# Designed miniproteins, single chains, continued (4): the designs that were tried, part 102

Each design is a single chain, and the fold is of that chain. pLDDT is the mean over its residues in the fold that is shown.

## One batch from the design tools (miniprotein)

Design m15762
Fold by ESMFold2-Fast:
Structure m15762 (fold): chain A 55 residues (1-55)
Amino acid sequence: GPAAASGAAAEGAGAARAAGGDPETAKRQNLLTTVQRGGGDPALAGAVGGQLASL
């Protein structure tokens, strides 16, 4: 659901920052991976799309 997309974005950004990487790129990558692991859940896909659009 939408909480999974928000959590994935926050985790990606935090991990990237800690590692000295780009948090925006890590957010996008983690969100895309979350959609793929979610097995085509349209609610999750919509939430991920919203998060990507806000970046």
Scores: mean pLDDT 68

Design m15763
Fold by ESMFold2-Fast:
Structure m15763 (fold): chain A 97 residues (1-97)
Amino acid sequence: NLEQLKRDVERNIYSPVNQEVLGLLSRFSGEVQRLLKEGASDEELLRLFERTKEEVAKLLGVKSVSLSQLKELARLFGLESTLRSLEYIEEIKEKLK
């Protein structure tokens, strides 16, 4: 599943849907940075993450996307700040296990 997603994105990176996914992931990183500066709770960051997951899944026409799939999309699009934001979400989720 993840390898197929990589291949599909790499083939069509400039497609309208992939550009919308890129834009959404860039906005997510900006929103995470803003919330962290404002002292937002882990719960607020997780709510933002869940909304972003749902929007990405909708754009890709799939039922759901995982954190690892979102991290791979961030790597494929070269979104370093988004990748760091997703790594922080991963740390929050691991603390709550």
Scores: mean pLDDT 81

Design m15764
Fold by ESMFold2-Fast:
Structure m15764 (fold): chain A 84 residues (1-84)
Amino acid sequence: EEAFNEAVIKETFAEIYLALAKLDYQRGNLEATKESLEKAIELAEEMRKLGDVEGADRILTSVAELAKEMGLDEIAKRAEEVRK
C-alpha cells in the first residue's frame, strides 16, 4: 500500500509537470519547458521502480508526444528509451 500510494503521488506530480511544460512552452520559456519534461521522466522512472509500469508508460508516452510537438527531439527520444 505504501509503495502504491507513493506511485500515485508521483503520477500526480508528473501530470503537474506536464501541465507546467505546456504553460511554459506557450509563454516561450523553452528552458523551463525542458526542465518540467525531464522531471516528469524522472518521476515515471521512479513509478516503474515502485511497480507502476502502466502509470509510468502513460507519463512517458505523454512526455514523448508533447516533446515531439514542441520540437524537443532529445527529450522525446529519452522518454521513448526509458519506456523500453
Scores: mean pLDDT 84

Design m15765
Fold by ESMFold2-Fast:
Structure m15765 (fold): chain A 60 residues (1-60)
Amino acid sequence: MDKLLEQGSAGARLALEIAKERGLSDLQQMTATIAGYEAGLKGLSPEEAAEVGLKRAEEL
């Protein structure tokens, strides 16, 4: 459980950092963060979770 929470938090933080660096909108930053967190909770690595979050944000 603790490891999945850590992966979720790491994925969310990485997704948010990259979204800010790319100059994405506030809504896209929020979407990337939430989707990255959910992907990390499902057991994806922080890098994979961030990729999923960013892809979802770019679809907006």
Scores: mean pLDDT 81

Design m15766
Fold by ESMFold2-Fast:
Structure m15766 (fold): chain A 58 residues (1-58)
Amino acid sequence: SLAQQIGEAAELLRNEPHLSLREIAYRVGFKSLATFTRTFTRAVGVSPREWRARLAAA
């Protein structure tokens, strides 16, 4: 499900800070970074980049 894919992506963003957003998108089954970014943002309320920034040091 999309919810499962987004949940896994959120976990990867938190636990694997050095993985690119593109790699995370592909690992959770998206074929496009743009589609991943839009879907994640709609589900979570913030972009994958913003979500990672909030969890990582500046």
Scores: mean pLDDT 82

Design m15767
Fold by ESMFold2-Fast:
Structure m15767 (fold): chain A 97 residues (1-97)
Amino acid sequence: DREALARALADAMRNSKNADELLERLIEIADERGHEDLRQAALDFRRHRGDGERHLEAARRFYRLLLGLLGLEVADDASLHDLRLTVLDAIQDVALA
């Protein structure tokens, strides 16, 4: 359920004090919902934190999988910043509704 996923993500954002706590909550949400690909992408994102290019590639994969689960399409050449903004906008739309 896309709406239930978006609400869980909005709750994670509200209850996380920093990016590390948020990422841990996202891993738990993906695991609880059976989204194995998203869970693995989040683990890779966490693992490669500070590894420059590998971190950016892992982050891009994570955001693209998350957007797919939320039913959103983004251009293949979308920057990491564009992917992040699209995810945040989708989550905020649900949180404000």
Scores: mean pLDDT 75

Design m15768
Fold by ESMFold2-Fast:
Structure m15768 (fold): chain A 90 residues (1-90)
Amino acid sequence: SEEEKKKREEYRKLINKEIGLEIELIGIEIELELLEKEKEKLEKKLKEGEIKEEEYKEKMEEIEKEKEELEKRKEEIKKELEKLREKLKE
């Protein structure tokens, strides 16, 4: 029936959205890990005298801003996934 087709299409859209959000979440976790590695590299460069204190502070502030934005997006995705998963149980 047309109603069964519409229900299947709606379910597929919800599942595809869930998959998309899960992929985005994995991407954010990878980006956060890369930012932590960049922080470690900057700390090493500072200790070895390869970077000035001022440049170190500026780059660390940029990384922290990027981490804050990624963590905010991560929490938004988690909330959206929770709402979406409740709809999938209905």
Scores: mean pLDDT 88

Design m15769
Fold by ESMFold2-Fast:
Structure m15769 (fold): chain A 99 residues (1-99)
Amino acid sequence: MIDDPELEEEVRQALADISLAVWARSQKSPEVRELLLEFYDRVRELGGRIVSVTKDHIVVEAPSEEVAEEIRRLAEELNQKIKKIDPSAKPLKVEVRVV
């Protein structure tokens, strides 16, 4: 049943934004926080949507396979940059779903 899907979508996006910001802020390195926020901004610029964020796992929805491939590439670059700053950091799992 419909409880205003536009409002639910906006609330879901806001919660994802807040979750990512809280998670980024929990990182000890300011450089890692900046990389995470840049990744989020780039995903949004590509038309992707972050739907779930945990400490080690992000779920992203992409409008096409081309956008999904670009987001996966950005995720690989992000993990490489984080590893260069903190070699002991666990790799961030980014799950990309095409909708």
Scores: mean pLDDT 71

Design m15770
Fold by ESMFold2-Fast:
Structure m15770 (fold): chain A 70 residues (1-70)
Amino acid sequence: KEKQLKASLLLVAARIHLVAAEFSEDPEERRQAAQTAIDLAKQALELSKDNPETVAEAKRIIAEAERILA
């Protein structure tokens, strides 16, 4: 239960940083926000690998953030 709650909060934080990356006009700020989103999503994935919904959302956030960095 505690790991699931923490994973959910990390995914919410990752989404916030992903949105910040999408709207940032500064390449440095965009890169930092995208990287933070990846780091938070990876933490959520490590905490809740056995939850398919968490895994799918974390992978989606990572893919979108990596697209911003490309």
Scores: mean pLDDT 84

Design m15771
Fold by ESMFold2-Fast:
Order: structure tokens, then sequence, then C-alpha cells
Structure m15771 (fold): chain A 60 residues (1-60)
């Protein structure tokens, strides 16, 4: 099961529609690691270090 999907749903209120669409498309293609890396970078830029760290752990 996709931990990246769970993190995207938790982060959804913090994200723009454009960011959500990109991440959703990555997950639909099975690119969970790429989605997790992208999510981590977005969250880090927003200052949400807790979710960013969780996304980095999924990408490892």
Amino acid sequence: SSEARKLLEEARPLLSEADINVLENMLKQGKDEEAAISLALILERRGDHELAERARQVAE
C-alpha cells in the first residue's frame, strides 16, 4: 500500500490544486518514490518539516 498516498491525503489542505494534480498523476502511474520526493520538497518549502520528513522516509 502507498504511504505516499496517505501523506498526500494528510497534506492535501496545505497544497495547491496544481501540486495535488501532479502528485496524483505520479501515484496513478505507480511512481510512489517520485511522488514522495516531490511532496517532501513542497512541504519543506512550506515549513511543514514533520510531513516532509515522513515523505523523505517513504522515498528511501
Scores: mean pLDDT 82

Design m15772
Fold by ESMFold2-Fast:
Structure m15772 (fold): chain A 78 residues (1-78)
Amino acid sequence: DAEKLYKKAKELLEKAREAADQGNVDEAEKLVQEALKAAMESALILSKTDPERAEQIWKETMEEVSQLVGKIHQARQA
């Protein structure tokens, strides 16, 4: 179920943000990778039946990941 995979991706991104806030950079990086995999699977499933929804899921995921990667990079250097 594509929507269940997207929900999982969002939950993983939220956990990654919490891990980054706590300075647990390795855990945050792992959670981001798991979230990207879940979001990619969700978007791939939807790409054939609802390409607009697939695009929206991928766009929103990449925006959150971009912000989170920047935060992780700053935390690793601080």
Scores: mean pLDDT 83

Design m15773
Fold by ESMFold2-Fast:
Structure m15773 (fold): chain A 68 residues (1-68)
Amino acid sequence: MTLEEFKEALEWAKENNLTGADGERQLADRYEKEGKTQLAAFERDVADALELIDVGIERAEERNKLYR
C-alpha cells in the first residue's frame, strides 16, 4: 500500500461516510472487485486490527468503571 493509494481509499471512504474498520472492509471489497487482491487482503488485515483496538478501548472503559 502506497501513501497515494491510501489517500485515494480514504477519500472514497469519506464519500461513502465510512471510516474505521467498516471503511477498511468496504475498501477491501472495492479492491477485490478491481482485481487488486493483495490490497484487498491488506485492507482486511487493517480492519481486523482496528476492530481489536476498539475492543481494547471498550475493555479499558469497563476497567475505569470498576474504580468508580
Scores: mean pLDDT 68

Design m15774
Fold by ESMFold2-Fast:
Structure m15774 (fold): chain A 56 residues (1-56)
Amino acid sequence: QEEAELRQRLARAAVLLKGTDKSVRDIAYEVGFPSVGTFTRAFKRAFGVSPSEFRK
């Protein structure tokens, strides 16, 4: 992603996915996404994998 705010939110989500046991849904809302679907698509575009795959 090119937007600094979106990039920062996705980076924070990546840290939370690896460093906490929070659900993907809770992380999506915590970092400011309106839905899990919107978060999942943005995350896949940035990191090449889904949030659940990234955590594994």
Scores: mean pLDDT 80

Design m15775
Fold by ESMFold2-Fast:
Structure m15775 (fold): chain A 68 residues (1-68)
Amino acid sequence: LPDVPSVPVRDAAQELEELAERAEKAGKRDLAERLRREAERLRRLPDDVTVDVSTLERWRREVEKALK
């Protein structure tokens, strides 16, 4: 496969904020704090920066595992 899938940093930060809200609603405050810190870090990057989908998949997996 030619290209590694990536997303704009703004979209990545937004998804991490959504994952943080889900973790907080489930009572997983430590995970929610980690996700919010990562989202804040990404928001400090220039708008034209992209984030590998694998990074987001890792966070999605951690949230899904924590919500079970």
Scores: mean pLDDT 79

Design m15776
Fold by ESMFold2-Fast:
Structure m15776 (fold): chain A 61 residues (1-61)
Amino acid sequence: MVGSLVRALEDYEAKTPKELSIKKGDVFRVLEVRPDGLFLVQNLATGEEGWVPARYLAPLT
């Protein structure tokens, strides 16, 4: 998954300063994955980085 492109399946509001708020349809590059189900992603449109729960993301296919 690291280096892969993923898309937001739904909106998510960041709950901590380390998390990223996302909008359905946003495209991200995966920078890091954690065993607890958090992905560190970079928004390709804005350049912003942060942690997002993996359940809100799907691979681009």
Scores: mean pLDDT 82

Design m15777
Fold by ESMFold2-Fast:
Structure m15777 (fold): chain A 58 residues (1-58)
Amino acid sequence: GKANELLQEIAERGGGEPLEYSQEEALEAAKAALETGKLVGDEETIKLAKEAIEAAKE
């Protein structure tokens, strides 16, 4: 789904491993990505993480 696509893009940007999540796991992963983006000041990661949170909520 769209949440997993956005999370995979975030992982690719950060040099992490792209994982496939269930709907519930995708929401938690998106929240974690948002926190990480804020910590490192990556505005694009913050934007993608917010979009992933919305996609995971449906």
Scores: mean pLDDT 77

Design m15778
Fold by ESMFold2-Fast:
Structure m15778 (fold): chain A 60 residues (1-60)
Amino acid sequence: MEEKLTEAARFAFELADEKGIPPSVAVGIVLRLVGDALDDPSMTLEELKRRAEEDIEAAA
């Protein structure tokens, strides 16, 4: 679980930096991803990355 959350968070922060998204917004996205993963522990890394992409694109 920790490895999956760490990779999803890293992916989200890297993508946010590429898109010029403020760190405060990126942190908000990561907190939502952590909440999603804790609510559904069966959620895959791919699904977490997809959600991160959607949230970051919406913020860009």
Scores: mean pLDDT 80

Design m15779
Fold by ESMFold2-Fast:
Structure m15779 (fold): chain A 90 residues (1-90)
Amino acid sequence: DDWSEEQLEEAVKRLEERIAELEKTNPYDPELAGTYIRLAEVYKKLGRFDEAKEAVERALEIIDKLKPTLSKKQYDFLKKAAEEVLKSLE
C-alpha cells in the first residue's frame, strides 16, 4: 500500500505505547491481543518479519489465556486473525 516507512514506524511507536498502557491495567485483555495483531501487521509491512512473528505469537498467547472467558465467536475471530498473520509470514 502507499504508507511511507516513516508512517509505519510511527504506527509501531503508537501501538507499542498502547500495548504498554494496556499491559499495566490487564496483561490478558482482548484489546491487548488485537493491538499485538495490528503491531504484527505493521512490522510485516516494514519487512520486520521476526518482530511481526514475535508480536503475533504474543497475541496467540493472550488469546489462549482468555479462551475460558471469551465467547466462542470472539475467540474464533481473534484466533483466525492472529493465525492468518502468522501464516502470511511463512
Scores: mean pLDDT 83

Design m15780
Fold by ESMFold2-Fast:
Structure m15780 (fold): chain A 77 residues (1-77)
Amino acid sequence: AVAYNNLGAAYLNLGRYDEAIEAYKQALKLDPSDADALGNLSEAVALKADPEQALAELKAKPGVPSAKTLNRIKALS
C-alpha cells in the first residue's frame, strides 16, 4: 500500500492524474481501510475533473481528508 500511495503522490505532482488515480486504486485494493489512499484518490479524481473547483472545495469544506491533501499540495509548491 505505501509504495502505491507514494507512486500516486509522485504522479499527482507531475499532473498525471490518470496514473495517480490508478496507483491510489491499487493502494486501496491492498488496504481498503487506508484513509490516506481514500483521501488522495478523491483529490486526484477531483483535480482531473476540475482542478480549480476541487481546490476551492478543499479550502472551503471542513473535513478529515481536506487538511492532509491541502498540506500535500503546499509541500509540492
Scores: mean pLDDT 67

Design m15781
Fold by ESMFold2-Fast:
Structure m15781 (fold): chain A 73 residues (1-73)
Amino acid sequence: MEVILRAIGLEIRGIGYYIDGDVRKAVEDFREAARIMEEAGDLEEARRYLLRGAELARKAGDEELAEELEREA
């Protein structure tokens, strides 16, 4: 539960950063959530966090950052 709660907290914070226009911080939080899930053995959920971060980066116009996250997923 600790790992899942931490990942969810990072996702919520990341969405908050995205709403505030701080796409770089939003992506950092989604990338950290993905690392936590990968370390816990949930590779499927880790990939989902990376793809969500990529979607937010692309919507903000940062195609290079989006492609980087998609390659990591």
Scores: mean pLDDT 82

Design m15782
Fold by ESMFold2-Fast:
Structure m15782 (fold): chain A 72 residues (1-72)
Amino acid sequence: EAEELIKKGEEAEKKGDLKTALDLYVKAAVLYSQQGDFKKAAEALRKAARVAEKLGDDESAALLREAAEQVE
């Protein structure tokens, strides 16, 4: 379930496992999009973008934010 992926991503972030957090947030965004919940998909993409920035991946962060704007 997409909500469970968000919670696992938040736990990964707390542990400093930013790569795992990024992957989990992106997976949650895909699942929310498949469910038609574009607002939650956009929120998950913004969480992913924030984690990408923490990883120093500004290009991926920008792309993820753009994807969030396009989704909703």
Scores: mean pLDDT 85

Design m15783
Fold by ESMFold2-Fast:
Parts: sequence; C-alpha cells; structure tokens
Structure m15783 (fold): chain A 76 residues (1-76)
Amino acid sequence: MHEKYARRLEAEAERYEAEGDWRKAGEYYEAAGEHYLKAGDYERAAEAYRRAAEAYARAGDEEKAAEARAKAEEAA
C-alpha cells in the first residue's frame, strides 16, 4: 500500500510543481519519499527526496532543502 500511496503523493507534487507552488511540491515529494522508504523502494525514495530538496530550495526554504538532501543521501 505504501508504494501506491507514494505514487499518488508524487503525482500531486508534480501538479504543484507545474503550478509553481514550490513549497507544496516539496512537502508532497518529501511525503512520497517517506512512503517509498516504508515500501523498501530506496531508489524512488532517494529521487523523491532530491525533488523535494529542489522544490524547497526554489521556495526559499534552504533548511528544509538541506534536510531533504540528507534524506536522499541516506536512502541511496
């Protein structure tokens, strides 16, 4: 179930990213990464966390961007 839910969160993040809502995109990518980790899908978790970091950086939230980058490195 976690993997299917993670894919839905990732799709929502992509929608917010397309709309320019970088903060919401980061939040949804981070949530997707957490659910991919619970599913044991470390590669997709790392990618979701990297996308969260990029989105947070674009939103001006460098603290959350750094946290997401650290999670991506840990998941990989």
Scores: mean pLDDT 85

Design m15785
Fold by ESMFold2-Fast:
Structure m15785 (fold): chain A 78 residues (1-78)
Amino acid sequence: MEELEKEIEKAKKEGDKKKLAELLFELGLLYRKEGNKEKALEYLEKALEIYKELGDKEGALRVDTEIGLIRIEEALGL
């Protein structure tokens, strides 16, 4: 996870928005796997914003689906 955070900082410095969105999505999925839904949503929402800026409809839908699933799990007390 810390290694992924370093890659995110490099992508930010380089201005590689596509790579940044992919890395933020991956980090969000890792936090979800660890049960940290709050951080998962934080990073997924950041990835979603970038995919929308890029006009990447497929990437945006993938991220939005994951956010929706986490919010349903929260509503169900899972």
Scores: mean pLDDT 84

Design m15787
Fold by ESMFold2-Fast:
Structure m15787 (fold): chain A 84 residues (1-84)
Amino acid sequence: AEEHLEKGKEALAKGNLEEAAKHYSEALYEAEKAGDYELLKKALELLIEVGRQLGIKLGLDPEEVERAAEEALKKALKLIEEKE
């Protein structure tokens, strides 16, 4: 699970957003299966960051992309906290 987070960060550093998303999605899936809410939170934050960068790359308004990312993270963190 953490190995996928590191590979995702490496892909993100190289500007490979699609590869980063794939690795972070895998980390999220493994964390959920393991009940590792700390890892789940990290993978989710990183997936939202990739989505933010993709939105900007696609020419979406940066302010709207940031708002969408903040709302997604807030809702996801609340859902995780309700289970712990």
Scores: mean pLDDT 76

Design m15788
Fold by ESMFold2-Fast:
Structure m15788 (fold): chain A 84 residues (1-84)
Amino acid sequence: SKEEVVKLAKQLLDEARDVFSPEEIAEFEKLIKEMEKATPEQQAILASRLFNRAIEKLKAAGKDTSKVEEIGKKLFEKVREMIK
């Protein structure tokens, strides 16, 4: 459901919160809010932006990416289930 997609996106942002600046956090919180109104195809694009940036920042910080990758897989699976 749309609610599950938004929940997973918030969970992903929370997991990567410590590698993001306050400005990046605010930007991604706005992005997640836009996901609530978005089509499944738009949600896939927005989710990819959040996921890719989280992975980049975690790698740059020398941190493990496995939790973000796990949440991301669930997020993309839920988005795919909503595409008709």
Scores: mean pLDDT 83

Design m15789
Fold by ESMFold2-Fast:
Structure m15789 (fold): chain A 90 residues (1-90)
Amino acid sequence: SLDKQKPLDKLLEYINKAKRAYAKGDREKAKEYLEKAAEYAKKVTLEEAQNSELSPEYYAFRLEEAARLAEELGLPEIAEIFRKKAKELE
C-alpha cells in the first residue's frame, strides 16, 4: 500500500481536490477539502519537504495557491494556516 500518512502527499492531494471541487462550482466541498489540507499543512515539516523529490519552494508555492483559494471561499483562518506553513518552508 502507498503510505497515505505522509503529510506532504496528503496536502497536495487535498489542495488538488479543493481546486477541482471549486472549478465544478461545489464551494462547500472545496471548503471541506481545504480544511483537510490545512490539517496536513500543520503536520508538514521543513525536513519532510527537503527530503522530498520536489523543492520546499515548490510546496510553499502550492500552499500560497491554497491560501488564495481559502480567502476566495471566505476561510481566512485556513488561509493563515497555509501562509504560515509556506513561510516556514522558505
Scores: mean pLDDT 84

Design m15790
Fold by ESMFold2-Fast:
Structure m15790 (fold): chain A 63 residues (1-63)
Amino acid sequence: TERDRRLVAAARAAIETLEKHGLKDIAPVQAAEIARQVVDEHPDATPEEARELGKKRAEELAK
């Protein structure tokens, strides 16, 4: 579904971002939550927009 495409895009970006910041062990769990939040808060977002939002939220978490 379109929602699944957005979830995958956000999750991939979040995992990549968290791993880059040394949070590899928690990346799958945190990325899943970030992706869910992004898709639920931005249901009209394209997969590309969801990717950027997932990256941004992961960067906030990694501070």
Scores: mean pLDDT 81

Design m15791
Fold by ESMFold2-Fast:
Structure m15791 (fold): chain A 66 residues (1-66)
Amino acid sequence: SPKVPSVEEVDKLLEEAKEAIRRGDVEGFQKTLDRLSQAALRALQAGDKEVFKKVSEAFHEIHDLL
């Protein structure tokens, strides 16, 4: 089973998403969204509320940039 990513790994994914948006990298952006979605699912399954909240905040920040 994939491990729950750390808060730091979620922050890195958020920065990768922001960079993909800036560069117009649609494929890179989609891959990063998929990784964030998997992170949220794994955090939910593990009961890791801190990581789940961090991913939710990342999605809100990404949405605000679009």
Scores: mean pLDDT 85

Design m15792
Fold by ESMFold2-Fast:
Structure m15792 (fold): chain A 55 residues (1-55)
Amino acid sequence: SGAEEVKKLLEQARSETDPDAATRLIAEAMEKATTLEDDVYREAVQEVKAILESL
């Protein structure tokens, strides 16, 4: 499902050591999340914030 794809992309971003690569994965996940339910988008935003705070 789309929500599972978003989660997988964000999991890959969390494990990525290159900030540029992590940013590309985050961008792809958010593009997919914008086409899904608001709840999925909101959860994705929170995960992105956590990832960016670790960079």
Scores: mean pLDDT 80

Design m15793
Fold by ESMFold2-Fast:
Structure m15793 (fold): chain A 55 residues (1-55)
Amino acid sequence: LVERAERLLEEGERLLKQGKRQRAIDLYEQAIRLAELAGDEELKRRGERALEEAR
C-alpha cells in the first residue's frame, strides 16, 4: 500500500506539471486513501498537502 501511495503521488506531480490538474487531484486523493489504509500518517500528510496545493 505504501509503495502504491508513493507512486500515485509521483504520477500526480507529473500530471500537474503537464497541466492535468484534475487528474493529479484524483491521484492525490487515491494516495491519501491508501496511506490511511496503511496507517502511514506522514505519507497521508504529504498527500493532503499536495492536494491542497493542486487546488
Scores: mean pLDDT 81

Design m15794
Fold by ESMFold2-Fast:
Order: C-alpha cells, then structure tokens, then sequence
Structure m15794 (fold): chain A 87 residues (1-87)
C-alpha cells in the first residue's frame, strides 16, 4: 500500500529565483535518497512556495514527511512548512 507525502514550503519573498530552485532540488534529492517514487516538485514564484509530492510505502510515509520537514526547516529562507500524508 502506497502513501502520498506532500510538503509545501513558504519562502522569503525576497529570495532570488536561483536559490528557490536550489531549495527545490535539495528537497527532491532528499525524497529520492529516501527511496520515494514519482517525485514531483513545483516552484511557484508568485506565491513564494515550493511544493514537493512523493510516493512511498505507507510504513515509510511518516519518516519521509519528517525528514522533508526537518530539511526544509533547517533553511534560513524557509518561513513555514506544511506537511500532508495521504494513504
């Protein structure tokens, strides 16, 4: 049984686009390293958000969600992190 993990990261609005992309790439890398499949990353420069969605086995969903949230929260330019797990 698979679960979908969605993490939405709200960024400092003054952050350059290049750094927003670097953060998106970092979060995607964390998901892939954790063995997630169907990793999708959306950068919305108008809303200053990055959304990452990934599929993992249900028993790994909480661990992936925690790891993504911790990684995002460790970045100074990140203002808010929202996590959703569906499975």
Amino acid sequence: HMARVTVTVELDPDLPEELKQAIADTLAGVAREAGARDVRVTVDPEKNTITIEAEVPLDKAEELARRLAETAQSIDAVKRVTVRVEG
Scores: mean pLDDT 83

Design m15795
Fold by ESMFold2-Fast:
Structure m15795 (fold): chain A 82 residues (1-82)
Amino acid sequence: AAPAPLTPEEVEAARKLLELAEKNDIDGIKQLAEEYRGRYPAVAQAAAYAIENKDFDGLKEVAEAMLRLARGEPAGTPLPPP
């Protein structure tokens, strides 16, 4: 599904997700995913993916991209063509 604009609560959730990913806090990430599963599914899905794949660096990138989108910034710089 296409990413929707983030609410202020989703921005706060993304910020917490970034901090938990930096600490490699698996239990905290699981708790956040459970708490937001029904309200903020994009945040919950990102957390679940990171736990399944042990990809905390990827989770940090996703959280930062969410925070950039919430600020009205583009999600990233286009990669140069080969």
Scores: mean pLDDT 68

Design m15796
Fold by ESMFold2-Fast:
Formats: structure tokens, C-alpha cells, sequence
Structure m15796 (fold): chain A 70 residues (1-70)
């Protein structure tokens, strides 16, 4: 139980840090004056898709962590 909880928490931390990284990358792209608006739109679309997938994984891991803590 405790080992599974630790693994789940570590995965949750990793995915959360990745989400924070993507959010920061999106902000850098939005503020990059050297990129065209078309380039920004394409890059942001890809990042938004990755963020959506990560949020799903984080939600699944949060639910698993909650179950393991019960």
C-alpha cells in the first residue's frame, strides 16, 4: 500500500511539473515577438492538446492517490 502510494504521488508530481512546464512554454510562445502569429497559433494548439491530455492523467492519478489514502 505505502509503496504504491509513493509511486502514485511521484507520478502525480512528475505530471504536474510537466503541466507547469507546458503552461510556461505557452506563455513564452505568446510573448515571443520573433514568432509569426501563424507560428504561435500552431504551437499553442499543440501545447493546448498536450495540456488537455496531462490534465486527464493528473485527474486519474489524483483519484488513485485518494483511493490509496483511504
Amino acid sequence: LKEELRKTVNQLIGETLRLIGLEFEAELIKNNKKLSEEEKEELLKKIDEEIAELKKRIAELEKKEEELNE
Scores: mean pLDDT 81

Design m15797
Fold by ESMFold2-Fast:
Structure m15797 (fold): chain A 82 residues (1-82)
Amino acid sequence: SKKKEQLIELGRASAESLKDVKISKESAEQIGKDAVEKALEEGLSKEEAIEVARVTVEELAKLGAITEEQAKAGIEAAKKAA
């Protein structure tokens, strides 16, 4: 959906702004939860909301702001929040 695409782009932009910030595992989990909650509030399905959170957290890992293990923790937190 167009809304999913917009939220994914916002997630990537947010990840880019955070690339120079030291992010903890707890912060990565909170970012995942916030992304899924925002997507659900915007009317996306649980599956689409989890995808938005996944893309956001994976982009942070790609940019080096978090580790792959922190990214996995963020995705699991997002799934629990959905």
Scores: mean pLDDT 81

Design m15798
Fold by ESMFold2-Fast:
Structure m15798 (fold): chain A 59 residues (1-59)
Amino acid sequence: LPSDEELRELAKLASQATGKSEEEAYAAAKAYVYEGDKEEARKVLSEEEIKRLEVLAKK
């Protein structure tokens, strides 16, 4: 499982890419990683960001 710190870094990158807040991106990333809820992640993150998150979660 990625650490909370790793999820915050991803949220910062997603925020810069999408213009959404870091808090929204972080919540979406947490839902995906801890709950497996890809649909919630898709509401905030682009497919590119979701693929990055999948790679991070696998490691």
Scores: mean pLDDT 74

